# Designed miniproteins, single chains, continued (4), part 103

Each design is a single chain, and the fold is of that chain. pLDDT is the mean over its residues in the fold that is shown.

## One batch from the design tools (miniprotein)

Design m15795
Fold by ESMFold2-Fast:
Order: C-alpha cells, then structure tokens, then sequence
Structure m15795 (fold): chain A 86 residues (1-86)
C-alpha cells in the first residue's frame, strides 16, 4: 500500500507541476487537492502537515500564484515522504 500511495503521489505531483508550467492553474489546483485528500488518508503529524501544504498549494494555484503553489507542493512532498517512511 505504501508503494502504491508513493507512486500515485509522485504522479500527481508531476502532473501538478506540468499543469503549472503550462499555465493550467485549474488542473494544478485539482491535482494538489487530490494530493491533500491522499495525505489525509494517512495517520500522523507528517501526513497532516503534508495535507495542509497540498491544500495551500491548491489555493495558491487557484489564485494563479505560481511561486506559492510550487513552494507548498515541495513542502507537502517532503512531509509526505516522512509520513510514508515512518
């Protein structure tokens, strides 16, 4: 299950980044929200922080705030990695 979650998360992050690079902010917001939902299925403090960062990335993407969206995607992925490793 952790391997499947990791693969899905990586796919969603790459899709969100691709969407941001193309200026498809609505798609990036959807992908970031899906990452937040995914992180919310995991227990623990790192999973909670990952979900919060991905939710903030989704809101930033909706507002066209590229730099904030990328920053929160990065921090969310960092926290999600910790959630999946322990």
Amino acid sequence: KKTEISARAIGLVLRAIGALLEGNYDEAAKDAQELSDLASTLPGEHARRAAEHFKKAAEAAKNGDYETAISHLREGLRELGKALDA
Scores: mean pLDDT 85

Design m15796
Fold by ESMFold2-Fast:
Structure m15796 (fold): chain A 66 residues (1-66)
Amino acid sequence: AAAMEENGALAEAVRYVQAGDREKALKILQEKLGLSPEEAEKVLDTLERMIQQGRADGAAVRAARA
């Protein structure tokens, strides 16, 4: 259950980052995964890089690149 729940929370955080809502992404990481604010920011930075590289969500990255 833990891996599936963690993956679900990360997917939700990715959606908020793609929507430009970094604050909600941080809140999801803190509340759903039990991360500290510092840990959540580190994970969020990693997710932002993965999105830019087309690894987290290829469709959204292609749309963002125009």
Scores: mean pLDDT 68

Design m15797
Fold by ESMFold2-Fast:
Structure m15797 (fold): chain A 110 residues (1-110)
Amino acid sequence: AAAAEARARRELTEGFQALDNGDYEKAVKEFERAVALAPPDSPLAAQAYTGLAIAYLKMGDYEKAVEYARKAVELDPTNPEAYRILAEAYKKLGNDEEAKKWEERAKQVE
């Protein structure tokens, strides 16, 4: 519904504002709401998953950062940011081989 999509966009905006303010717990809640309100497999859902991946990366939950960044690239394989998040999360997990793979994909996407 148009109203649900408008709310998803609002929650997405609030989520990124919370990230900028360092309020990662609030960012997670706003992005989870954006996912729930967004049409399945939509660009809004992809952006919200990217936001979740950033928030979890900042909180040091690298496994969740990988999980949500993978969902973001599955929905929007053209977004280089999600590939960069995957690379950083894998590097933090000590998997330098996977990190390099996703860094190369980020460069190839745009």
Scores: mean pLDDT 88

Design m15798
Fold by ESMFold2-Fast:
Structure m15798 (fold): chain A 84 residues (1-84)
Amino acid sequence: PKTTLKVGDKVEIKFENGSTAEGTVLEVDPEKGTFKANITFKETGETRKATVKILEKLDDNTYKAEVTFEENGVTVKATITKIE
């Protein structure tokens, strides 16, 4: 799906498990429909690097996505909302 996200954009992430995070876009791959982000969890303040795959555009600023954390390869589903 087409995304309007670009490097430096900030996103809010709501994971299926109920965790929340803020992400900063580091790199965009429009051909793959993916981007890389530094993701900071609101509950812990922990920052992780992840690859985000856009699955569906829900509205102009909201996307359904799969988030894969680079350090452990764990993939979780999330809703991504562009905030900046």
Scores: mean pLDDT 81

Design m15799
Fold by ESMFold2-Fast:
Parts: C-alpha cells; structure tokens; sequence
Structure m15799 (fold): chain A 70 residues (1-70)
C-alpha cells in the first residue's frame, strides 16, 4: 500500500542518515548499533507494515548489526 511504501521509505532514510553519521564519526559504533535496534523495534510494532516486509527489514538490520560487531 501507499502507506506501507511511505513508512518503508522513511525507515530507509533514517537508516541512511545513521550510516552517514557513523562514517563521518558523528556517532560511535555502539550508538549506531543501539539506534539500529531501536529502528528494528519500531518496525516490529508498526501496524502499517506487513509481517512479510517486517521479516525482510528486520533480517537486513540484523545483518548490518552483525557486520558492525565483527
């Protein structure tokens, strides 16, 4: 739906901002991981996002968190 698409777009923009802030040294690795976990919780609690899309987005975030932990 348009509502789901707009929400996903905003989430992706928020993640992109965090990636940029981390690469620019504006936030620590620990803060970056914590903020990604906060986004994950927001996704899981968002009624506008389908369960299928929640699984895809959460898997992508978990992959990113895993890579940051090295």
Amino acid sequence: SMEEEERIKKIEEEVTKLVDDYHEGKISKEEFIEKLKEIKEKILNDKRISEEMKEELVDRLNYAIDKLKE
Scores: mean pLDDT 86

Design m15800
Fold by ESMFold2-Fast:
Structure m15800 (fold): chain A 92 residues (1-92)
Amino acid sequence: SREELWKEVDRAIADLLLYMAKQALEEGNFEEAKRLYERAVELDPDNAEAWLGLGKAYYKLGDKETAIKYFQKALELDPDNEEAKRLLEELK
Protein backbone atom coordinates (compact mmCIF):
# COMPACT_ATOMS: atom_id res chain seq x y z
CA SER A 1 0.00 0.00 0.00
CA ARG A 2 1.00 3.67 -0.26
CA GLU A 3 1.26 3.85 3.55
CA GLU A 4 3.73 0.93 3.61
CA LEU A 5 5.81 2.59 0.85
CA TRP A 6 6.00 5.85 2.84
CA LYS A 7 7.05 3.89 5.96
CA GLU A 8 9.85 2.26 3.92
CA VAL A 9 10.97 5.72 2.70
CA ASP A 10 10.88 7.06 6.29
CA ARG A 11 13.01 4.11 7.50
CA ALA A 12 15.54 4.68 4.69
CA ILE A 13 15.80 8.39 5.59
CA ALA A 14 16.06 7.47 9.30
CA ASP A 15 18.94 5.05 8.48
CA LEU A 16 20.76 7.84 6.61
CA LEU A 17 20.19 10.22 9.55
CA LEU A 18 21.58 7.55 11.91
CA TYR A 19 24.71 7.24 9.78
CA MET A 20 25.21 11.03 9.76
CA ALA A 21 24.45 11.30 13.50
CA LYS A 22 27.05 8.60 14.34
CA GLN A 23 29.65 10.53 12.32
CA ALA A 24 28.75 13.79 14.11
CA LEU A 25 28.96 12.06 17.51
CA GLU A 26 32.40 10.54 16.68
CA GLU A 27 33.65 13.99 15.57
CA GLY A 28 32.45 15.65 18.81
CA ASN A 29 29.65 17.61 17.09
CA PHE A 30 27.19 16.75 19.87
CA GLU A 31 24.55 19.41 19.03
CA GLU A 32 24.45 18.24 15.39
CA ALA A 33 24.34 14.57 16.51
CA LYS A 34 21.39 15.44 18.79
CA ARG A 35 19.47 17.13 15.93
CA LEU A 36 20.11 14.23 13.53
CA TYR A 37 19.11 11.58 16.11
CA GLU A 38 15.95 13.58 17.02
CA ARG A 39 14.93 13.54 13.35
CA ALA A 40 15.73 9.81 13.11
CA VAL A 41 13.46 8.89 16.07
CA GLU A 42 10.65 11.06 14.63
CA LEU A 43 10.77 9.10 11.35
CA ASP A 44 11.39 5.66 12.91
CA PRO A 45 10.37 5.70 16.61
CA ASP A 46 10.88 1.90 16.90
CA ASN A 47 14.62 2.10 16.13
CA ALA A 48 16.40 1.28 19.41
CA GLU A 49 19.80 2.38 18.02
CA ALA A 50 18.45 5.87 17.27
CA TRP A 51 17.17 6.26 20.86
CA LEU A 52 20.52 4.96 22.20
CA GLY A 53 22.40 7.50 20.06
CA LEU A 54 20.08 10.33 21.13
CA GLY A 55 20.82 9.44 24.78
CA LYS A 56 24.58 9.49 24.09
CA ALA A 57 24.29 12.96 22.49
CA TYR A 58 22.33 14.33 25.47
CA TYR A 59 24.86 12.81 27.89
CA LYS A 60 27.78 14.43 26.02
CA LEU A 61 25.91 17.77 26.19
CA GLY A 62 25.61 17.39 30.00
CA ASP A 63 21.94 16.32 30.23
CA LYS A 64 22.31 13.06 32.19
CA GLU A 65 18.62 12.83 33.20
CA THR A 66 17.37 13.02 29.58
CA ALA A 67 20.13 10.59 28.51
CA ILE A 68 18.88 8.00 31.06
CA LYS A 69 15.28 8.33 29.72
CA TYR A 70 16.43 7.70 26.14
CA PHE A 71 18.66 4.76 27.17
CA GLN A 72 15.61 3.28 28.96
CA LYS A 73 13.55 3.78 25.76
CA ALA A 74 16.26 2.01 23.72
CA LEU A 75 16.23 -0.92 26.18
CA GLU A 76 12.38 -1.11 26.07
CA LEU A 77 12.64 -1.50 22.27
CA ASP A 78 15.65 -3.86 22.39
CA PRO A 79 15.88 -5.62 25.81
CA ASP A 80 19.06 -7.48 24.75
CA ASN A 81 21.00 -4.31 23.89
CA GLU A 82 24.15 -4.75 25.99
CA GLU A 83 25.39 -1.19 25.31
CA ALA A 84 22.12 0.36 26.59
CA LYS A 85 22.31 -1.85 29.72
CA ARG A 86 25.96 -0.88 30.31
CA LEU A 87 25.28 2.86 29.88
CA LEU A 88 22.29 2.75 32.26
CA GLU A 89 24.39 0.96 34.94
CA GLU A 90 27.23 3.50 34.49
CA LEU A 91 24.79 6.42 34.93
CA LYS A 92 22.96 5.03 38.01
Scores: mean pLDDT 87

Design m15801
Fold by ESMFold2-Fast:
Structure m15801 (fold): chain A 55 residues (1-55)
Amino acid sequence: SNLEKNVKLLLEAGIITEEEAERLLKMDPSVIEKFKKDFPYAYEKMEEKVITSVE
């Protein structure tokens, strides 16, 4: 349930930008947790798209 910790790890790894991290942190943690739980495939694809867009 430490969503802030996960977002920080993604930011430190360079997977997401500071702007993207700020948007995710502004969302209710329960909403993001529910999104990951209900749509694990979509959440994983979102992470992959962020990595691809760094090209």
Scores: mean pLDDT 60

Design m15802
Fold by ESMFold2-Fast:
Structure m15802 (fold): chain A 70 residues (1-70)
Amino acid sequence: MGAAVAERLAALLERARALGERLEARGRTEEEDLSEEERAELERLQAEIDRLVAEARASPEALAAVRAYS
């Protein structure tokens, strides 16, 4: 069971990265001026998701917390 949930979280992370890359390509607009600070926050979010994925694989209790986060 943990593997299946980790797989879903991994897919979500992959989509988040793809979305981030596309958003950055289009982020050259005036309205969505992506600053370095916002990019740093996105990177921190990715790191936190990565940690949650690792914990979810190790513990079913962590899995419930990750589902609440999503």
Scores: mean pLDDT 61

Design m15803
Fold by ESMFold2-Fast:
Structure m15803 (fold): chain A 69 residues (1-69)
Amino acid sequence: SLTDEEIRRLAEETGLPLGWVRTIVELREQGFSPEEIVDFLVEVFGLSRSTAREIVERVLRAVERLREE
């Protein structure tokens, strides 16, 4: 799993609140799909679906870049 330092770095790179990035990473590590994570952000953080989708896509792309070797 990602460290607190890596999650903090992702928040800085994406320009998103630390809590949102942490939630997205933790849900993905628990096996939730990107669309299920979008649904969660809409329900819990009150984001529009389009905004939540953009945020999830941005965070997951940044995570994939860190793991790509």
Scores: mean pLDDT 83

Design m15804
Fold by ESMFold2-Fast:
Structure m15804 (fold): chain A 86 residues (1-86)
Amino acid sequence: MNVVLILRNASEEQIERALELAEGLRKAGYNVTVEVEGDTVIVRIEGADEGAVLAALGLAVQMELEGAKLTVKVEGDTITLIVDGE
C-alpha cells in the first residue's frame, strides 16, 4: 500500500524528524519522495509494507502526543497521515 505523511505548521525539529524517517526508509530500500515548502513537509512512501506503515504512523502518533493534531484518512490502497503542529 501507499503512505502519505503530511506535516503542516511544522517546527524545525518536526521537519528534521520527518526527513530522518524518509532517509531511513530510502536506505532500507523503500520508494520515498519528499517535498518541503516552508513549514509543510510531504513524505510519500510507495509500496509500503507493515514496517513502513508502522514507522510513519509511529512518528505521527508521537507528534500527536507532543500536541499536534493527527488526522488519518484511508482511501483505496493509500493511508494519509496529516499532522498539524498549530
Scores: mean pLDDT 87

Design m15805
Fold by ESMFold2-Fast:
Structure m15805 (fold): chain A 81 residues (1-81)
Amino acid sequence: MEEIKKKVEEFKKRIEELKRRADGANSVEELREIAEEFEKLSKEAKELYEKTKNEEFKKIAEEAEKLSKELRKIVEEAEKL
């Protein structure tokens, strides 16, 4: 389905954009905001997976969740050190 393919590509582009923003982030607060955006993206992809059962959305949700957790870990380490 063309619509599903378009949404999958849009989510992949959002992940790549957030990765670039994280790589260029100059503050702990910026990393926290990006982690929140990954968490939101993961939730949106999970909801689409439940609705469509398309495995691509599940993979996107899992990747976004992993990236959010990784950034939150970096934020926690930076704030406690």
Scores: mean pLDDT 82

Design m15806
Fold by ESMFold2-Fast:
Structure m15806 (fold): chain A 62 residues (1-62)
Amino acid sequence: MDDRRREEGERVAARYAGEIKRAIDEYDELSKVDPERARRLGDERVRELARRAGEELRRLRA
């Protein structure tokens, strides 16, 4: 029974990990010219993606 939820959770985690990595890569390039702005925008974007991933993972466990 847990195998399906685990597989779905791994799929969700992998998808959001990819989105988070893309966001980090985009803002890492910006950080070379404006590190304060890149940190602020990057942290907000990563937090939003992590929050969404957490919500989807909690739904699978509930």
Scores: mean pLDDT 77

Design m15807
Fold by ESMFold2-Fast:
Structure m15807 (fold): chain A 68 residues (1-68)
Amino acid sequence: DPLKRADMIVFLAKQGRVEEAIKLAEKLAEELSPEELETVLAYLREKLPELEGDARKALEEALKILEK
């Protein structure tokens, strides 16, 4: 489920686990179809304003990887 994987990125970001969030984003960018990537991107963009500091930075880095 792409959305459960997206939620895991948010969870890792909230824990300050930047490297793990980035690694998961890289894996999703490789494994997901373009349509699934669009769904994940929309979900993560909606979650971005809910995060601050290092958590927001981690999610921003994950988004850059998924956006290419």
Scores: mean pLDDT 82

Design m15808
Fold by ESMFold2-Fast:
Structure m15808 (fold): chain A 89 residues (1-89)
Amino acid sequence: LTPEEREKLDIEVEAALIIIQAAITMNYASKLKNEEYRKKAMELAQKAIDLATEASNEPDPEKARELLEQARSYVDEANKIVDEAKKEE
């Protein structure tokens, strides 16, 4: 692999991992009893999936990494909402 091919592969792997994590979060969110928390957490998890997918298709590695950082932030936010909602149930 060239250095460029290696970097592209690393970005694609990271994007796939974020998508898997966001999908798991979305599954947990879908089971929440509180409708507001459910909708908000699912929306954030979907945004993470969308951004990670965009990063995987981004030819500029710097932009791709920025998109992955944003995606990870949305997953973290969604998980905080899920955790908070579980404490209230």
Scores: mean pLDDT 87

Design m15809
Fold by ESMFold2-Fast:
Structure m15809 (fold): chain A 109 residues (1-109)
Amino acid sequence: MTISVGTVTATFTALAAGAEVTVSATFVGSPTFLSINFAVGPAAEEVGVLGQAYFETTATLSVRVRALEAGATVTVTNTAQALDGPVSGSIRAAGVPTAVTTSTSSESL
C-alpha cells in the first residue's frame, strides 16, 4: 500500500486584527482517507472547526481562524493522508485571500 500526502495552504496579508476567515480544503483521489488536519501560523488563532466530511473519494475540512495582528501574514495549511492513489487538493477561503498553494507527495509502505 502507498500512503499519499496532500497539502494546501491559504495565505492572507491584508487582514485587520480580529478579522475572521473561513478556510475550506477539499482533497480528492483516494477511496481511503486516513486523516485530514490543519495548522494555523503564529499570526492567527483557531476559532473552530466548522465541518469535516469523508464521502467516496473526497475529504473536506472547514475551519475558521482569526488574525491576531493587522497586516501580518496569516497562513492556514491543510494536510490529508490517504491510501492508494494520488491525492490532489484545493482550498477555498472566504475573506481576503492573497495566495493559495497545493502540493502532493506519495510514499510506499
Scores: mean pLDDT 73

Design m15810
Fold by ESMFold2-Fast:
Structure m15810 (fold): chain A 79 residues (1-79)
Amino acid sequence: SLLPSDTPEEIEADRRFREEVWPLLESGADPEKIAEAKEKLLEIFKRVPHHIGGLLAVTVAAAEDPRFQELRDALIAAN
């Protein structure tokens, strides 16, 4: 997904998310990888907060870490 047609910044963020963040989150078992993914996720979102893929990614991260729940709520309010 991560549709519809995106800006170049959103396309790059999607690619970085899929390549750098999602595999780390999908591993599920390595706390160090999950922590790294959360840091990368926050950095991506500050650039593209209105991107729906960003909102989805924050929602996934928020399920494990309350710190991301505040960011998720802020992104939802900004949409």
Scores: mean pLDDT 64

Design m15811
Fold by ESMFold2-Fast:
Structure m15811 (fold): chain A 64 residues (1-64)
Amino acid sequence: SDLKLGLTYNNLGAVYESLGNYDKAIEAYEKAFEIYKKLGHPKALDASNKAGVLTLKVAVEKVT
């Protein structure tokens, strides 16, 4: 189901994040967000926030 696909991308994001692959983690969380958003699922906000936090972290590390 589409919900399982969203969960899979969210889990992939967490795995990539733990490995320090933030670019891949952001991509996975953004894919999870798009799936949850299409389904009207409340997890869309959580996935969006995770992608946003990592995007800011990567941006800060590039300028500091």
Scores: mean pLDDT 83

Design m15812
Fold by ESMFold2-Fast:
Structure m15812 (fold): chain A 61 residues (1-61)
Amino acid sequence: GEGVIARAVEDYTATSPDELTLKKGELVEVLEEVDKEHLLVRSLATGEEGLVPGSKLKPAG
């Protein structure tokens, strides 16, 4: 598949309209690295896309 699969290491609540809210354990596809601190991801559960701090994600394997 396209992109890298990562998992949320903790709950994250979006603080802006451009961000995605995640629950701990949720799987996402990394679409692009926007900057050193933020990734654009797509939720595998919902298909929603948004920015998430890279520190909230770990590669799922």
Scores: mean pLDDT 81

Design m15813
Fold by ESMFold2-Fast:
Structure m15813 (fold): chain A 74 residues (1-74)
Amino acid sequence: SVEDEAALLLRIMEELREVVRREAADMSEEERQALRDAVTQFSDMVVGWLRSRGMDDEAERVRELRDEILGILS
C-alpha cells in the first residue's frame, strides 16, 4: 500500500540519520559532499511523492530528517 511504501521511506531516512550520526566524523570531505547531494536529491523526490498522495505529515517528517542529516554533514 501507499502507507506501507511511505513507512518504508521514512525508515530508510531514519536509518540514514543513524548511520550519518555514527560515521560522519570519519568521512572525507568528498564523501560528505556526495552524501549531502544524494540526501538532498532523494529527500526532494520523496517529499514530492508523499505530497502528491496527500501525505503531508510524512512529507514534513522527511524534511525534518533531511535537515538533521544535512546539519550533521555540515
Scores: mean pLDDT 89

Design m15814
Fold by ESMFold2-Fast:
Structure m15814 (fold): chain A 82 residues (1-82)
Amino acid sequence: MEDVLAPLSDEEKKKIEELRKKVQTAIENKDVEGLRAIRDEAAKLMNESKNLAAQVEYALILMQATVAEIELLGPEEVLKRL
């Protein structure tokens, strides 16, 4: 069984922290295009990561960016941009 408690690599930790910072900045600036870019980046990193903890963190970032975009535009505009 893969050790689900295995620590994240320094590279993965940095990517997660950078994405979290980008989400907060985009929310503060009401930057819809930034939120969309973060969502796409988080989805890509989630698919590329082999660490379960990292996959969960990227999924949470993706969900946070999606919720923020919905709150700014409404669900109809988010669907239009998919």
Scores: mean pLDDT 76

Design m15815
Fold by ESMFold2-Fast:
Structure m15815 (fold): chain A 58 residues (1-58)
Amino acid sequence: SRLQELVNRLVAAKLRKIGLELDLELNPDMSEEERRRIEEEIEELEEEIEELEEEIEE
């Protein structure tokens, strides 16, 4: 089912985002390059979550 696939992707994206946010909080001494990469991935996940939520609402 398309809806099941969208829900699975949404849950996975939300869990990934939470994991990355925790990595930033628990590792404040990480390199600036690593921090930037994680922040960029979080931003991409936020965009994906927004798009998936819009598709599910249809």
Scores: mean pLDDT 84

Design m15816
Fold by ESMFold2-Fast:
Structure m15816 (fold): chain A 57 residues (1-57)
Amino acid sequence: STVEITIENAEFFAKKAGSEEALQLVEKARKALEEGNDVEAVLLASEAFSIAMKKIF
């Protein structure tokens, strides 16, 4: 699904950045998705991606 791909992309860059904050947001996004909250999952994954990208660049 699009939500799963969004989380996977966020996790990839969080790991590349070495950002524990971004990785914690990825874990929260996965939990939100498991609970059926797709909107919350996307918002958390997007925040994780943003934090990771700021650290890489």
Scores: mean pLDDT 85

Design m15817
Fold by ESMFold2-Fast:
Structure m15817 (fold): chain A 74 residues (1-74)
Amino acid sequence: SKADQYINLGQQYESNGDYLKAGDYYNQSGQEYQKQGNNSKAAQSYLNSAKMYAKAGDNQKASQFGKKSQELTE
């Protein structure tokens, strides 16, 4: 699926230390899981996105995607 492709890309960029791009790909994965109605996997992808943005020093995006992850957890 597109969500799985974005996770794979996120993991590749994360392993290379490109945390900004890793965050962007985990965000894209979260969006695709939301379109599928899979809120649990979407929340996990947004949480990974938030962690990557925090590592990149983008505290605004880290906060934004951390909140998105929490909103999807019942």
Scores: mean pLDDT 89

Design m15818
Fold by ESMFold2-Fast:
Structure m15818 (fold): chain A 87 residues (1-87)
Amino acid sequence: SAAAAEAKAAAAAFNAKYEETLKNTDLSEIEKRLAPFLAEAEARLAELHERLRAGEDVDAQLQRIAEIQKEIIEKVEEVLKEIEAER
C-alpha cells in the first residue's frame, strides 16, 4: 500500500540521515527517553491489532498502524536530535 511504502521510505531515509548519530549514541539513553512514548504507542498498537483480529475495518486499522509507526520514527528522530544537541 501507499502508506506502507511511505513508512518504509521514511525508515530508510531516517537510517541514512542518522547513521553517524546512531553509531555514536548510547542506545540505553534513547530507550530511557522513549520509554513513556513507546509504552503508549505499544498500547495503541495492541488495541488496533485486537480490532484487526475482530475483522473491524481492516484497511482503516492498517492505516492507523502505519501512522503510529511514522510517529515512532519521528519521536526517535526528535530524541536523537536532542542527544546530538547536548554534545
Scores: mean pLDDT 73

Design m15819
Fold by ESMFold2-Fast:
Structure m15819 (fold): chain A 65 residues (1-65)
Amino acid sequence: MAQEEVEEAVKKAKEALEKGDVETARKYVTEAANILNEHPDEVSEELRKELTEVARKVVEAERAK
């Protein structure tokens, strides 16, 4: 289900950011965003907010490198 796939991708993006692997984090954020775009009605508002926050952190980390 799209909700579970986005949740897994967001979790992996967070883990990658924690390890300083910004490229891997970007990959998972992009994957989550693509799933959300394909199944917008299947993703909760809470998960959308979490994805947005993780995406913001990835952008900030990319600018720092």
Scores: mean pLDDT 81

Design m15820
Fold by ESMFold2-Fast:
Parts: C-alpha cells; sequence; structure tokens
Structure m15820 (fold): chain A 98 residues (1-98)
C-alpha cells in the first residue's frame, strides 16, 4: 500500500501524497506526515484539505503558530463549507493554546 502510494505521489498524484501523509499521521509520525502534505501542496497549491492536515500535524507537534497559519490558509482556499467550518473551529482551538 505505502509503496504504491509513494510511486503515485512521485508521479504527481496529489491525492496519493495526501493519503500517504494521513498514514504517517495516524502512526504518530507527524514530521513525515508534514513532508507528504507539503509534497501534495507542491502538486496542488490550492488544496484546502492539505492545508488543514498540515495545521493538524503542527498542532500535534505543539507548533501552534504554524498550525494557526495553515488553518487560516485552509479557510482562504476552501471551496467546501465542511472544510472551512472545521478549519475555523481548529483555528480557535490553536489560538487558545497560545
Amino acid sequence: MEEELKKKAEAGDAEAALRLGVIYFNRGDYEKAIEWFEKALKIDPNNAEAYLLLGLAYFRLGDYEKAIEYFQKAIEVSTSPFVKELAEKLLKRAKEKL
């Protein structure tokens, strides 16, 4: 599974890069998750889900300033009311940590 996703992500599949990042995130490897979410954004720079997931990964690492930055970016580029609402709620939680 991971090897297949890595090949697709290397071939320019932003969704494969996001899925691989989520796999690392779920394992608690937030640094590797960030690398793959950043790769997804290099392929698709307007991907609101990738910004949301980057914010969550930084939040888990305790980097609340970066989490806030990425949640704000997710709100700005989002075309999904669900993603926007979730990012706004997470943004408020991250600000409370400062």
Scores: mean pLDDT 86

Design m15821
Fold by ESMFold2-Fast:
Structure m15821 (fold): chain A 70 residues (1-70)
Amino acid sequence: MRMEILSKAMQEAVKGNREVDKMIKEGASLEEVEEKIRETQERMIELGMPEDNAEAWRAVRIRLARERLA
């Protein structure tokens, strides 16, 4: 396992979560939040996170965003 690759992907996940929280605080729509989550997922995959793990993260984040904004 390459810890340096996972560390960068995890840092992008944390950054994406903070950006999503900021967008929600600023009144962003669910569609805008979902787009940001997809962008973060794509970035995590580019940094070496397995696609299934990134997809699972995305599914959870979208569910939580829908619960917060519904």
Scores: mean pLDDT 78

Design m15822
Fold by ESMFold2-Fast:
Structure m15822 (fold): chain A 64 residues (1-64)
Amino acid sequence: MPSIETIEKLIEELEKEKKRIEEQIKELEEKGDELGASFLQTVLNSIEYLIEELKEKLEKLKKE
């Protein structure tokens, strides 16, 4: 029970952080900061990977 709730909450938090990072990337692109945008894109890719992994784990837990 707590494990499923914890994973769902973590996914929600990561989705919110993903949105913030996407917004920051756009701001850096508008400034012409290619290096900064590239760095945040790497961070975004890591967050997307974690979200996918957590969703897979959640599905496995629900299959009981």
Scores: mean pLDDT 81

Design m15823
Fold by ESMFold2-Fast:
Structure m15823 (fold): chain A 80 residues (1-80)
Amino acid sequence: KEEAREKAVEYARKALDALAAGDYEAAAEYARKAAEAFREAGDEEGARLAERVAEIAAAGPDEFETGVIEVALAVLISTS
């Protein structure tokens, strides 16, 4: 469980890094992997948030949606 959660946080960080680089496609892929890892860790809420982030990132660059992605990922990372 702890190992899966650590993996989820690492993928979430990679998704954030991709967003910062403007690579929304990579951000969506990493967010999907984070969602899968959160599910394996038993964190259904974290998985749902990461899945939503992946969907928004895949929709392409939209400044107001990008803000939502950053907030959602920050919440996922800060949630123990």
Scores: mean pLDDT 71

Design m15824
Fold by ESMFold2-Fast:
Structure m15824 (fold): chain A 67 residues (1-67)
Amino acid sequence: GEIEEIKKKIEELEREIEELRKERKEIEEELKKDPSLELIIRYTGLSLRIIGLEFEKELLKKKLKEL
């Protein structure tokens, strides 16, 4: 039912967040070696996307608790 669908969506968001955090860490290591505006933009974009997905995850967790 709906509870199982929400749990699956939360798991999908957690996996995507983990992958994005790994990508951001790789960019962070590259920035330490050769800081460029392009890498700063990519790092910032990844950080904003992670924030958005974390927010979606928290909303779904709240909905799950209210069911």
Scores: mean pLDDT 87

Design m15825
Fold by ESMFold2-Fast:
Structure m15825 (fold): chain A 97 residues (1-97)
Amino acid sequence: AAEAAKVYRELAEEAEKTLSGEWRQRAVDLLRGAAEDIEATGDDVHGLSIKSVAAAMLLVSLAEDARIEGREDVANTYIELARKLLKETKKIIDKLR
């Protein structure tokens, strides 16, 4: 679980560097909150898989909100964060036995 939580924290740091204002706060709070939940629950493979999909879906939802407000740059950043999250968490899940 600690390795999975680290992925979420690293992506939160990337969001903090690339985004600003409310859009930065929303992404960082989402990713850090997910990391804290994973650290608290000690999820198995199934739990980690469900949580990574849920977090990615929330990032995609935030991307749509940003697009509606004319912030395509922010939307693209959220989509890239979602893609990286799914890719990196899959690597961790594939290593678990």
Scores: mean pLDDT 82

Design m15826
Fold by ESMFold2-Fast:
Structure m15826 (fold): chain A 71 residues (1-71)
Amino acid sequence: SYRVELVSVERLSPDSARITVRIFDTETGELVGERTLTVTRADGRPLSDAELAAMGQAAVQGLQIHLDLEA
């Protein structure tokens, strides 16, 4: 089983961000992997700080669900 943790959400431009998450083994507590996602708003409007926070949480939740299905 794995645990996903949010590391950072970094604004690259007004409409894009880089989200970094880490994956830990729940048995050992060891770092197993790191994933980086780049997201861009389709309408080109600036991402708010609240939207960046929400995107970070959504990335953690999505990867956690994916790993739980592969377990």
Scores: mean pLDDT 79

Design m15827
Fold by ESMFold2-Fast:
Structure m15827 (fold): chain A 67 residues (1-67)
Amino acid sequence: GAEAEAKRKEAAEKQAAGAAEHALGKSGGTAKVLEFTDTSAIAEVTVGGKTYVVKFDGKTGKLTILK
C-alpha cells in the first residue's frame, strides 16, 4: 500500500544519506529518492554543502556515486 511504499522510500533516503555521510566523514546529510525499485534506488544526496547523485543496490549493499 501507499504507506508501505512511503516507508520504504524514507528508509532508502535515510540509508543513502547515512552511507554518504560515513564515506565522506561528514554529518547532516539529506537524501531525496529520485527512483526506487525492490532492489535499487537512485537518490540525490546533499552532504557538506555538495549534492551527489548516487545509486544504491539493495542486493549488494553497494553505493555508487554517479555525479
Scores: mean pLDDT 71

Design m15828
Fold by ESMFold2-Fast:
Structure m15828 (fold): chain A 56 residues (1-56)
Amino acid sequence: GSLLEIAAEVLGISVEELKKRLLAHYRDTEASGDGLEDLAQVPGVGKEKLEKIKAA
């Protein structure tokens, strides 16, 4: 699946919910980065979960 599907599965949420959280993060912080960096900055996503997403 896509990076987003893997990330959502690791986090235990839907892809739609993950997209919503990413959009809220961009709106509030204006942080621009690669998809993996953005995922790391989302509340509830730590480096351990990011590494699992990268390894999948």
Scores: mean pLDDT 66

Design m15829
Fold by ESMFold2-Fast:
Structure m15829 (fold): chain A 80 residues (1-80)
Amino acid sequence: SMEEVLELLEEVLKLVEEDPNASPSVIEVLRALVEASKTASPEQQIALIRAMEEMIEAVLDEETYEKVKELLEKAKELIE
């Protein structure tokens, strides 16, 4: 459901905000992508989630990256 997708994306944002390797600019962009997802079509939500996946790979620590990756994959599965 849309509500479950948004809950997963909000958990992603929280984990990134708690990561000491995440810069304020990365957090700001991720927050904008999560907000855009609230009004996006299912196809657009998948594209936004893929953009989130690419952004986080280089900037998060390994433990946070693995957790966030799992949440984003679950969100995509709920949309597809």
Scores: mean pLDDT 80

Design m15830
Fold by ESMFold2-Fast:
Structure m15830 (fold): chain A 72 residues (1-72)
Amino acid sequence: MIVLTETVEVPSKEKARELAETIAKLWSSQPGTKSVKIEEKETEDETVITVTVTFELSDGTRVVLTAVLVVR
C-alpha cells in the first residue's frame, strides 16, 4: 500500500469545504478510484477537513491519497 499525504492551510471553513468538494469531485470521476471520503473535525480552536481517496492500480496495489485542510 502506498500513502501520500499533503497538508494545506486554508483561510476559512467555507474555502476548506469548497476545496474538499472540488478534490472529491475530481477524484470521483477518475477510473480506478475505489472510494472518496470527506471527514470534518471541529473544535473551538481548530477546524480540520480531511479528504481521503483510495485508488487501485491494475496489479491490485492500493494507493491512499490524503489531503488535510487546516483552517487558519
Scores: mean pLDDT 80

